# Designed miniproteins, single chains, continued (5): the designs that were tried, part 86

Each design is a single chain, and the fold is of that chain. pLDDT is the mean over its residues in the fold that is shown.

## One batch from the design tools (miniprotein)

Design m18986
Fold by ESMFold2-Fast:
Structure m18986 (fold): chain A 61 residues (1-61)
Amino acid sequence: MSPAERHARAVAEALARREARRPDANEAGLEQMIRSLADAYGLSPAQTEAILARAREILAA
């Protein structure tokens, strides 16, 4: 992974873990934040979807 992709993934995972601990977890809000993060880091659609899939796994756990 590129440094930007690795950093974006780490931030997204931290956001997902934080959201998973909330009693009112907002999956749609988390997805919007991650998509904005990926766009800011210049990630490809495939990289963005991989990070979103990982965030959804964390949120659903």
Scores: mean pLDDT 80

Design m18987
Fold by ESMFold2-Fast:
Structure m18987 (fold): chain A 61 residues (1-61)
Amino acid sequence: MVGDLYRATETFIPSSENDLELKKGDVVELLEIVNEEIWRGRSLVTGKEANFPKGFVEPVP
C-alpha cells in the first residue's frame, strides 16, 4: 500500500529520467499507484522519486 516499504527482487535498468533505477535488494517507499503495472516510489538508497514496474519489488516483512 502507499507509504509501505518494498524491496527490489531484481535489477531494473531505467530507460528514461522518469524511471527509478533499482538494484536487487534496494528498498523503496511506495508513493503512488500509477497503473496496474507501474508504481511511483522513493529510493531509500538515492532519495530519487520516479516510476518502476511493480513486478520487480516485494513487501518488506
Scores: mean pLDDT 81

Design m18988
Fold by ESMFold2-Fast:
Structure m18988 (fold): chain A 93 residues (1-93)
Amino acid sequence: RARELGRRAAELLEKAADIVMKNAKTPEDFEKAVRLKLLAEAVRKAIENGDLDAMIEAVQEGAEIAKSMGLEDYAKELERIARELQRIRDELA
């Protein structure tokens, strides 16, 4: 479950990065696009390492960036994934 959620989050972060990059008008927009891409990579690495906390952190940060860029649907889905990952973590504790 966690690996599937992480994979979905990484895909959403990559798509969000592409949207931000294509519509970027300021240096800050380009920086946010690059950060979203790096967060997608961080999620994939966390999946490889089984690091659930790192997955949650990267997904939450990506959701905040997506929200700041007006990508509400992406932000909402990323927030949902982060909450499900937190539930999985709590079930394992």
Scores: mean pLDDT 85

Design m18989
Fold by ESMFold2-Fast:
Structure m18989 (fold): chain A 99 residues (1-99)
Amino acid sequence: MIKKKVEEYLEELRERMEELGLPEEIQNLILTAFREAVEIVPEMSEEELEKLKRLALETLERVAEALERGEREAALVAVAGALRLIGEAEQIRLEREKA
């Protein structure tokens, strides 16, 4: 686990969510999902970590777009994105077991 890089990415995600004006509950959901995704993959590579960061940032952009339609729409996109982060981490873990 690359602890320093994980903390740097969590801070970057937090700053981006604040810039986008996302509700605190959505911010907490995405940060928690990212942290849990990182914990799913033991000794995650920088490439794998960067992939999860990219998916998290893509989720933030989609949530911001959905927020223009309403807070409920933003929450649904955030939940879907959180589940995608967890699913991607599980997929990385499973691929490692096959290698």
Scores: mean pLDDT 82

Design m18990
Fold by ESMFold2-Fast:
Structure m18990 (fold): chain A 94 residues (1-94)
Amino acid sequence: MEEEYKKKLEELSKLVEELGDKKREGADEKELVKELLKKLKELGIEIEVKEDSSLTEITGKLQAKIAEELIKQGKTEVQSELDKIKELLKKLEE
C-alpha cells in the first residue's frame, strides 16, 4: 500500500545495519551520528535533535517518530519493517 514509505524504511534499515557494523569495527560515534542524520534528511524523516546530540538520543527520537507515524497512518503493512528498524537501532546503541 505505502510503497514509498516502505522503501524509505528499508533504506533506513540497511543504513542502521551498516552503522552497527562500522561501530563494531571501531568507528567514531560522532561519525555514525552524522551519517544517520544525513540519511534521515535525505529520506525526509525529521527528528528534533541538536548537532551535539548523542547516538542514544537520536535513536530514541527516531524510534518515537516512527511509532507516532505508524499510529497516525495505521500502516500495518510496514509493521514488520518498523520492528526490524527498532531492533537494529537498539543494537546500534549497544
Scores: mean pLDDT 71

Design m18991
Fold by ESMFold2-Fast:
Structure m18991 (fold): chain A 91 residues (1-91)
Amino acid sequence: MSVEELEAELREQADAAISQIEDPELQEELRRVVDEFLANLRAAKTPEEIEEVLKKFEERVREIAAQSSPEAQRLLQAVLTQARALALHKK
């Protein structure tokens, strides 16, 4: 699977999670966090930089999940799984 396909899958899973979040401010926060993650991941050149980008993303997603419904939390776990897969393919 290509990096572009993995990025598209992450966006699709993020959109599904956003649809289950009732708070418009948290919806916008998740969109921003995903966009920042993808931009930072594209800029990362070393395994250490990739790990740092992923760690920050996971921390922000966990903060959003803590304020979200159980259904949104389940979808956010799928987002984290996809983000980890994308980070592993970046090398």
Scores: mean pLDDT 83

Design m18992
Fold by ESMFold2-Fast:
Structure m18992 (fold): chain A 105 residues (1-105)
Amino acid sequence: MTEEFATPPGTETLVTEAGEPVVVDYQLRMTRTADGIYRMDFEAVSDTVSIRARLTAPSTEDLGELSGWMFEKTEEAVLNKEYDKTYRKRISEQTWLEVTVSKAA
């Protein structure tokens, strides 16, 4: 059975090394397939960068590890104002994360 979960859109304020506030709007969507595989889709937008992350994990433990790394890369990209970057972490064919950072519109 496929189950879908989505957080309402959220807003978070990060602080740069220079003490400047950066407002980030984000949303997370997650589905669990009939095979028990978790698929997560995460989006975050600031004034400087737009971040899209995709994650697949067959267990809650792997889901926790990859989502933690995803949030770390998201914070780094926002605070460093980096764009045109893609971060990948692949543990297996069904356990992977991809974070794509683009310039905000």
Scores: mean pLDDT 76

Design m18993
Fold by ESMFold2-Fast:
Structure m18993 (fold): chain A 66 residues (1-66)
Amino acid sequence: SEADALAEALAALERLGVSEASLKAAENVYQTNGLIEFLMSAALIARRKGEPDLAARLLALAEELE
C-alpha cells in the first residue's frame, strides 16, 4: 500500500540519521503532493546523506509510478 511504502521510506531515511524535522517535512510533501513527489524528495535526501544507490532506487520507483 502507499502507506506501507511511505513508512518504509521514512524508516530508511531515519536510519540514515535524517532529523525529525526533515522527516516531518517529507511526510508533509506526501500529504500535499502525493507519493511520487515524496519519493523524489526522499531521493534527494538520500543523495545528500551519501546513499546514491538508495537515491537511484527511489527515483526509479517514482518513474514507474508516473
Scores: mean pLDDT 79

Design m18994
Fold by ESMFold2-Fast:
Structure m18994 (fold): chain A 92 residues (1-92)
Amino acid sequence: KEKLLEELKEYIKKVFPDKEVTEKLDDFIKKLKESNVSDEEIEELIKAFKKLVEEKYEELSIDELLELASKSEFPEAIALRFIIAVKTTKKK
């Protein structure tokens, strides 16, 4: 479990190296640890992040990401919400 959470954290840091993202990432990982998610759920979440990054979803507008998140289920919904949080903090 700890190894998978570390893999998720390192992947997100590689894709989103900004300080604001790092602070949100630490909180996100802490919440995942506290929610007692399974190893399988963490692996699904890592795959969802990799798919969204490969498809350049971080380049979509906040409105487009919100629409996609409302139509998505775990793990994609959680990954999309994190990307929305990152984009929201980077705007003025």
Scores: mean pLDDT 75

Design m18995
Fold by ESMFold2-Fast:
Structure m18995 (fold): chain A 68 residues (1-68)
Amino acid sequence: DDATRAALSGLSKDQQIALIVQWMERYLASQGETLSDAQKALLRAELSQLSKDQQIDVALTLQRLIAE
């Protein structure tokens, strides 16, 4: 919701990237997968090209997938 988005907006872009990578690792682990160092580097590079708001959208999407 908007309150969660506002809370995430308090994080820097780098902090949002770290959070997204952590949540992606947890999601993949729940599926029996592992995120390699190379895949983490690629993911961080892709996320760094996104705006802060776009990073928040990715984080919220991953949170919903994990909550399923």
Scores: mean pLDDT 79

Design m18996
Fold by ESMFold2-Fast:
Structure m18996 (fold): chain A 61 residues (1-61)
Amino acid sequence: ETVTETLTRTVPADEGAISQALADALREVRAKHGADKELRYEVKITQEGDKAVVEVTVTAT
């Protein structure tokens, strides 16, 4: 069975804030999935003015 989950975070367009949001999203999805699953990650970062949208899509098989 394949499960796809996307986490979206909106943060200030600052490298520290973007890095923290990405780290938090990855930690959250890893906590939800077991070590015996094959995980594929896709990361998309879009800057919108002074904000950045960080999207992490995880596919587990």
Scores: mean pLDDT 77

Design m18997
Fold by ESMFold2-Fast:
Structure m18997 (fold): chain A 97 residues (1-97)
Amino acid sequence: MVVEMEVIVQYNTEEEKKIALSKLDQFRARLEERAAELGLRVTFAPVKEKVIADKNHLVQTIRVEGSPEAIREFEREAIRLAQELGLSAVTRPEEVA
């Protein structure tokens, strides 16, 4: 099974942007460790700057591949960790080609 997740954080100032980038780095490192424990293949895309509804955001796409059960554990951990770090994590439906 393959799923994509997005982690998103809004920033209003350059100082908030630096803090958000640090939080995304922490989020990535901890999830890479968790993926290894669960036997998942995880790919982190480069962080992108996006304007959504006239507000600045940092967005990182995460691709996860493995067993459905392991992916569900990973999703739960990602959502929990995102909440702890003040980030928003969402699972995107992958289009079946």
Scores: mean pLDDT 81

Design m18998
Fold by ESMFold2-Fast:
Structure m18998 (fold): chain A 92 residues (1-92)
Amino acid sequence: MERAKELARRALEALLEGRLEEALRLVQELIEMGAEEFLREELVRLAREAGEGEAGLRGAEGSAEALVELARAAREGRTEEEVFEERRRLGE
């Protein structure tokens, strides 16, 4: 979907500009469309174009996954603190 590609690009632009609230809102729209994988693909593509090695590509994938997780938490009305607490608990 062309719209999903545009939303992914806008979300990354907002994130790079430090506009986390806007980035999360755009990622929420991607999740609603079932197109959250497109965010991962776009971020990996940008890392590859920047000449990143395999470790950098894995970092880009992880960043996309974290952003999707935060956007899902925001949709559920969960705070960032609640997400971090749950991750600490699961890390045991």
Scores: mean pLDDT 70

Design m18999
Fold by ESMFold2-Fast:
Structure m18999 (fold): chain A 71 residues (1-71)
Amino acid sequence: MIDELMRELIEAVEAGDEDRAREYQERLAEAVGEELARRYGPEMGEAGRDDILATPVEDLARRLREMFQAS
């Protein structure tokens, strides 16, 4: 689940585990890319995947925390 990958990424960044954070960033990028490709087509999936991979893990974790806090 994408939400589980987001949570794992946040936890890894907060723990300072850079290897684990990168692992979950890659997994999240793949999962989000697949979901966007399924809904909106391959170009959107590729764009979403690339955006996540290009975002620093600390900035990505901050953005994801904001999304969870708004829920």
Scores: mean pLDDT 81

Design m19000
Fold by ESMFold2-Fast:
Structure m19000 (fold): chain A 85 residues (1-85)
Amino acid sequence: MEALQKRLEEAAREFAKKLGEVIGEEVHVTLLSSGRTSAKFAISAEINGETQVTTLTAREVDGEIVLEVSGASPEVEKAIEELKA
């Protein structure tokens, strides 16, 4: 159980690092809540002088970590699309 929570946090921090590289700004990760097989994080970045906050849910499914993004602003959504390209 403890090892899973560490993996969820590591996945969230890696996502934030990649997002920060695309945006060109520092991205902060804050743990909001943790469950038995999932954790929710606030991902915050300053984009064009405005603080944008996105919710990231990390979940374990069949030994794999799955990341789901919700509440992203249009600017954060663009950065996520660039990560996929």
Scores: mean pLDDT 78

Design m19001
Fold by ESMFold2-Fast:
Structure m19001 (fold): chain A 115 residues (1-115)
Amino acid sequence: PITLKESGGGTVAEGGSVTLTSSFSGPVELIFEVGWERQREGEPRKHVASIDLADGVSFGEEVKGRATISYDKEKKTLTLKLENLKKEDTAVYYNYAVTFDGDVYYGEGVQLTVV
């Protein structure tokens, strides 16, 4: 299957910025969409950002105007940048990939703590 290796996160100051990355391996030619979801303690997972094969981009309401997403098809690397960090951005961030048949693959998750 598709494997996602995430990096970034850690402890960052409020008002700062963070870059989260994910590298993809396996049959990446089957990927239709890639993106990021997050889960705050005691809450369901929420959409953060996505990019599809037609370069269509979508952002969750809580990060709109503060998030940038890009996918380098040659390097098979997805990058999410969050700016003007708020304490509410503290969450586990999961990279995902959706294939043409609707299968969804998730990374292990990266913790972001905003202090």
Scores: mean pLDDT 86

Design m19002
Fold by ESMFold2-Fast:
Structure m19002 (fold): chain A 90 residues (1-90)
Amino acid sequence: SIIEEVLKTLKELAEAIVNEDYEKMKELADKLRELIEELLKQGKEEEAKVVEETLDEMVEIYWDESLSKEEKKEKLEELLKETEKKLKAI
């Protein structure tokens, strides 16, 4: 399903953020934007909004220089758990 692909791509993006893999982060962020457009085409506006808000928060975590690699990993894991709950509740 598209939701399974979204969740997989978000997990891959979180790993790329923790590893500071800029090229992979750009590729995965672009893929998430394409998946958001596909959700909108399917009338899944609430799911699209959840994914967009999650992507924005992941980018904020990446740029937070006060956080260690381990703290970023923990914050990203908790964010993705909440995102999965939200998407499955719709």
Scores: mean pLDDT 88

Design m19003
Fold by ESMFold2-Fast:
Structure m19003 (fold): chain A 76 residues (1-76)
Amino acid sequence: EKEKKIEELRNKAKEYEELIKHYQEVMDRAQKLAEEAEKNGDRALAETARGEYREFQVNMEKAKKDLEKYKKEIEK
C-alpha cells in the first residue's frame, strides 16, 4: 500500500510539473503581449495582459507549493 501511495504522489508531482510548465507558457505570452501592446499605444490591451500575467503568477506559486508538498510526502 505505501508503494502504491508513493506512485500516486509521483504521478501528482508529474501533473503539477506539467501544469507549472503550462502556466509559464501563458505568462510568457501575456508578458510579450503586454510589451507589444504598450509599444503600440494600446494601454487597455497592455493592462489586460499584465492582469493575466499576475493571475497566472499567483496560480504558478500555488502549484509550486503543492508540488513541494508532494515531493516531501514522497521523501517520507
Scores: mean pLDDT 82

Design m19004
Fold by ESMFold2-Fast:
Structure m19004 (fold): chain A 83 residues (1-83)
Amino acid sequence: AEEELLRVAREAERLALRTGELMKKASPEVQKKAQERLDRAIQLAREGARLYEQGRLEEALRKFEEALRLVREALEEVEKAVA
């Protein structure tokens, strides 16, 4: 469970960094939408980290999974815009 949580969190961070790099090639409108999703994902990841510190592993995992989903959506939108 903890290993899966750390894996999801690392994947979200990796894809967020990739999204940030690709955003530099996108239009201002695409950058704004991607940044809004990334900001939301960061907030969810912070909530997940707090839940993890409280021993609430299932809820922490759900928050990191939600963050990962938003990062994936941001990445897909940016990739589509710069292709």
Scores: mean pLDDT 86

Design m19005
Fold by ESMFold2-Fast:
Structure m19005 (fold): chain A 100 residues (1-100)
Amino acid sequence: SVAVPSPEMEERLIRVEEEAQARTPDEYEQARLVARWLREVEGLDAAADHLLEAVRLAQEAEELKKKDPSDPKVQEEIEKKILAALQAQAEMAAELARAG
């Protein structure tokens, strides 16, 4: 089973994510604002690190997709980055669940 944050934590996270989306259309800057809240307000440094890593890996995968998508090595690198981003998201969720 995937670790699930408390409803109260999920509600706070959603509100911060919505505020970040209102401030900037850049997904990495949105993640940086959410990560700042996780560190400075919630004291969840590990969750913040995992969030930034997940968004960075997802963006790197998207940049690789702009290269030759028929290259099997490029496809393997894309898949590895997507899987690593999903793992980072799972680690973030686990830290949020542990916090309450």
Scores: mean pLDDT 84

Design m19006
Fold by ESMFold2-Fast:
Structure m19006 (fold): chain A 82 residues (1-82)
Amino acid sequence: MAERIVAAAEAARAQADAIAEALVAEGVPEAEARRAVAELSALLGRLAEAARAEDWAAVEAAMAEIAAVQERIAALIAEAQA
């Protein structure tokens, strides 16, 4: 399980530039898109490190923070398309 979480988090971080470009294409300002993706990338790094350490409390905390950033990204897309 831990190795799958690490692999998924690292794969997602590798796609950071593509995600930022997709957000800009949706009308999100480049600076906001890059900031949100940078936050997500940092949290995915913390998730991978917590999973490697088998610190499941830290994994839960990182996942909650990732969910909060995803909600903020959804709000940015909605605002850009309003």
Scores: mean pLDDT 80

Design m19007
Fold by ESMFold2-Fast:
Structure m19007 (fold): chain A 90 residues (1-90)
Amino acid sequence: MKEEIKKKVEEALKLLDQAIQAARSGNLDEAVEYLRKAAEVLKESGFDEAAQAVRDTAEEVRKTPDVEKAVRLIEMTKGYVEAVYKKYLS
């Protein structure tokens, strides 16, 4: 169970990195798709609060066409997901 949770969280973090890369490239629609996939993976792992935070970030990125703001929002959300996972491991 713990090893499966680790794999799912690592998958979600990779999807968040892909969202950051897409946003930096100006592909905000693609960034939103990666964020939604990351939220689904987190929800499957039982991290419902982290999944909701990622979904909220996807909605905010969808509402603003500012690439720099989108990148900052996704980076902050990734930091939050990492903090939640670190607390889970404690």
Scores: mean pLDDT 84

Design m19008
Fold by ESMFold2-Fast:
Structure m19008 (fold): chain A 96 residues (1-96)
Amino acid sequence: EEKKKEYETIIKLLEEAAKRFRELGWDEMAQILEDTAKKLKEYLKKNDFEKAEQVFREASERIRKLMEEKGFSKEKWDKLRQERIALAERQRQLAA
């Protein structure tokens, strides 16, 4: 029950982060976040939390590969880290 609400909040934050990255012109990062949110919505409907965890692992690998292939500015990295921290903090608050 609470776990479902946590994922719903995470999905919303991912969609908001994707919009912000598109505004910065970082379409590849925005696409990864949009794909992640879409997959999470599908698995959440099925209560498949194991697949939901796998989606985060896949997203992390896609982000790592993008950073290795395209180069990554300090500003973009700091923004990504800030978004990750916000997601983790929100998840902790909902779990408490």
Scores: mean pLDDT 75

Design m19009
Fold by ESMFold2-Fast:
Structure m19009 (fold): chain A 73 residues (1-73)
Amino acid sequence: SVREQLEALIRRVEAWLDAHGPEWAAKDRELFLALLGEIQRLIARALREGTPAAVREAEARIEELRARAEAAV
């Protein structure tokens, strides 16, 4: 279901933030907060639209942001 897909996405984001968030916040707090804001925006959009396509779009965008953050920090 869409709800299960969103819950799985949120759990993956939480796991990633738990593993890397403290280190990246210490290196560049402003960049980290901007990243969190964008992730929250993407999840909120997927919740609002409530479709499998919206969840897949959010997953793809969040994964792109994660990969860029890991390459940059």
Scores: mean pLDDT 79

Design m19010
Fold by ESMFold2-Fast:
Structure m19010 (fold): chain A 63 residues (1-63)
Amino acid sequence: MLTKEEKEKLADFYTDRLAQKYGLTPEEREKVREKVRELMEKAKNYRDLTQGLAKLNKELQKK
């Protein structure tokens, strides 16, 4: 559903939003950015992406 360019833009967007939402440190932000990029690369469709982001969001809320 998403194009490759759209996935890359969303990866940056979600990383920034998560950093703001959870008050991530610079080092935590870099770690999250890596994970989001990996999720975008592996996601075959929007649902797959959403599921991956939900897991990452749960991980961040524990901190």
Scores: mean pLDDT 74

Design m19011
Fold by ESMFold2-Fast:
Structure m19011 (fold): chain A 106 residues (1-106)
Amino acid sequence: SKALEEVEKALENFGLAVDLAIRRYKEKGPEEAIRVLDAAVDTLKGELLSIADKYKLPEETKNKILEIVDKARTELREAIRNGDVEKAKEVFDKMKKEILKIVKES
């Protein structure tokens, strides 16, 4: 579906932002890395809500997506703050898989 394609693109762009936050951790430390991550999460939330409204996804689907994003934000913040690159990638991959599944099942 077109909704699925737009969600996949939003998640791919977010993945690049997670990689940027990891690089910022190495270059400037955890505070700047978390700032980059938080801005990227806010952008992703806005994009996903816009896609959901455009394609008239159910409110239950929107709520599930927001819950997944908020949980992933907490886990990504912890992983990046600790410099745990493997955990950050694992959290992102899990979030991407769960969001795509929910959108596909809508």
Scores: mean pLDDT 90

Design m19012
Fold by ESMFold2-Fast:
Structure m19012 (fold): chain A 97 residues (1-97)
Amino acid sequence: SKLEEIKQKLELDPSDLNAHAEVDSLLPSSEALDLLELIPDLHKQDPNSALYYNNLGLYYYRTGEYEKAVEAYKKALELEPNNPGLAKNLAKAESFL
C-alpha cells in the first residue's frame, strides 16, 4: 500500500519531497529497488533537490555504477554542503573506485 502511494505521488509530481523521503526510508527493502529504477525517468526535472540527487546516487550505488553514484552525491552535497549523511554516502561510493 505504501509503495503504491509513493509511486502515485511520484507519477503526479516527480519533485514531491515527501515521496522522495519515503523512498529513502525504504532503500534496504527489495520493494524500494523497483522505485529506485524509476528515479532517473521520473525525477529528471528536479535539479535543485539534494534528496533527488541522493536517491539517484543510491540507485547507481545499488546497481554497481559507483562513478555515477559519486557524481550524484557530489551534486547533492553542492546543494546541502553541511549534510553529514550525504558526505558519508559519497565516501562509501568513492571507496569502490
Scores: mean pLDDT 70

Design m19013
Fold by ESMFold2-Fast:
Structure m19013 (fold): chain A 64 residues (1-64)
Amino acid sequence: SAAEEKAIEIIQEETGASREVAEKAVELLRQGRGDQAGALLITRGGASAEQAERAVKKAAELLK
């Protein structure tokens, strides 16, 4: 969907994560697993904790 594509873009802009990692983070957010999405962005996306938290919050707002 357009909202999912925008969420992927936001995650990539905030963290520098690859599209594959950003897509997996969006999938976790759709499942209500925001904490797991944040952890994925840190461990696989190379994000700082602050970047991951910001990305998750912005993407989650868009997906509601």
Scores: mean pLDDT 86

Design m19014
Fold by ESMFold2-Fast:
Structure m19014 (fold): chain A 50 residues (1-50)
Amino acid sequence: SKNDLIIQITQERSRYLRSLYDAQKGNSKESEKEAFEAMKKGNELWNQLK
């Protein structure tokens, strides 16, 4: 359902923000990669709502 997609988008956006925070705080390349992957997945899910 659309509600399930919205929940998944919210989860990926939360992962993105947390990973960005961790990357900024620790300059972690792994956290930067995680943030990029979360952003990409969130955008893909968002496009499914259109």
Scores: mean pLDDT 81

Design m19015
Fold by ESMFold2-Fast:
Structure m19015 (fold): chain A 75 residues (1-75)
Amino acid sequence: SMEEELEKQIKEVLLEAGVDEETAEKISKEIVEAYKTGGPIAGSTVGSRLASRNVPREKLAETSMKIANLLLEAG
């Protein structure tokens, strides 16, 4: 499904940023659930919050932008 594909893409972005697999899976799922409820704005809000807690500071801006773009592309 589109939701499963989006979750996998967000997880991959988080893994590339150095987030461990269990945390990346949990975060990607929470972001997609927020997106399903409130669209790209809700997904991006949750994504920024969770990324700021789990992604190294030096990679945070790039990772947040990649996640936001994935959510925007999903519609």
Scores: mean pLDDT 86

Design m19016
Fold by ESMFold2-Fast:
Structure m19016 (fold): chain A 74 residues (1-74)
Amino acid sequence: HMEEERRRLEQEISDAEKAANDYRKLAETYQKMADELEKNGDQKELAERYRKLAEGYKSMAETAQREIDRLRAR
């Protein structure tokens, strides 16, 4: 039982780490897309939406990191 509990905790931490990395990558991607749209002078509103998505994904990455820290403290 104790070993199974540890294994589940390690898996949960691993999954959260992957999610945090994915969110950071998405934030970078959407920021780059917003910058590209601004450079092209195209679709100002779409660029704004991509910037908001990037900020949202940064926030999600921070939330995932806090969850990782909480799980590691157990």
Scores: mean pLDDT 82

Design m19017
Fold by ESMFold2-Fast:
Structure m19017 (fold): chain A 55 residues (1-55)
Amino acid sequence: GSAEQIAEGVLAAAASGMPDAAVSRLGSLQAKEAFGKEVPPAATAEEAAAAVLAL
């Protein structure tokens, strides 16, 4: 998927009640698998989505 799709998935998971730490980890894993790049850990879902979009 695109970075935008991963970021949207991160925000949707957070909106569905998933903890921000779990959402951040999920986004980092998806970004690594899709782009081969590591995304640093984020404290919030919004920060995690922004980090993915910065790839």
Scores: mean pLDDT 77

Design m19018
Fold by ESMFold2-Fast:
Structure m19018 (fold): chain A 78 residues (1-78)
Amino acid sequence: MRAAVREQIGQMLAGLITAAEGPSAAEEGDKVGREAANGDDATILKIAEEVVKLAREKGPEYEKAAQAVLDYARQLLA
């Protein structure tokens, strides 16, 4: 998979963490997104699954957004 696609998914995950936890979590979200982007395909999928779990605790709107990113990652990386 091309690095640009991993970077795109990493940025989507960072945005979801910030949206779920608030603007004060932007630095933590960016860190998690970079870990996903710099990891292998298994790492990015694992991080996306953990973001879905986090989003479920915040409500259905966040869960749907996080699930869409996970499904997109699975389609491209699986």
Scores: mean pLDDT 77

Design m19019
Fold by ESMFold2-Fast:
Structure m19019 (fold): chain A 80 residues (1-80)
Amino acid sequence: MVVLSDEEIEALKKKLEEAGIKIDEDGKIDARDAAEFLGKLFNRSPEEILEELKRRGLVDEDGKVDVRKLAEFVAEEALK
């Protein structure tokens, strides 16, 4: 698991907002919006990303992803 700074998490939040993705009051976004964003960022299918997010336990019971956990996923994908 990659350890991320608060600064890296804030950078991801800005990129998500620039992409038109709504971050809720709990710092979470819809898992489908996360998958679409990451699919474009890593040139992968959104469906593939969504399956991987679910498999890694990053999608909660409401179908949302914590932006901090998403930032860890982004850092791990960048190391592939």
Scores: mean pLDDT 79

Design m19020
Fold by ESMFold2-Fast:
Structure m19020 (fold): chain A 73 residues (1-73)
Amino acid sequence: MTVDDVLEGARELLKQGDYLGAALTLRSLVEYSGASERAAPLLREAGEGLLKSDSPYHRKLGREAIATAEAIE
C-alpha cells in the first residue's frame, strides 16, 4: 500500500463525515515521518470535524490532531 492509497482512503472517510476514522488513519501516516506534510491538511480537517462532537473524548482527539498538523506545517 502506497502513501497515496492511504491518503485517498482518508479523503473518502472525510467525504463520508467519518472524522474519527480519517484522524486515526492520518495519525498512523504522521507516525511514519516521510508522509507528514501531505497528511497535515487532512489531519487538520479531521480534527476540526471531531471538535463538533458532543463527546469530550472526540474533542480531545480533535485538538490533538490539529496540534499535530500545526506542528508539521
Scores: mean pLDDT 78

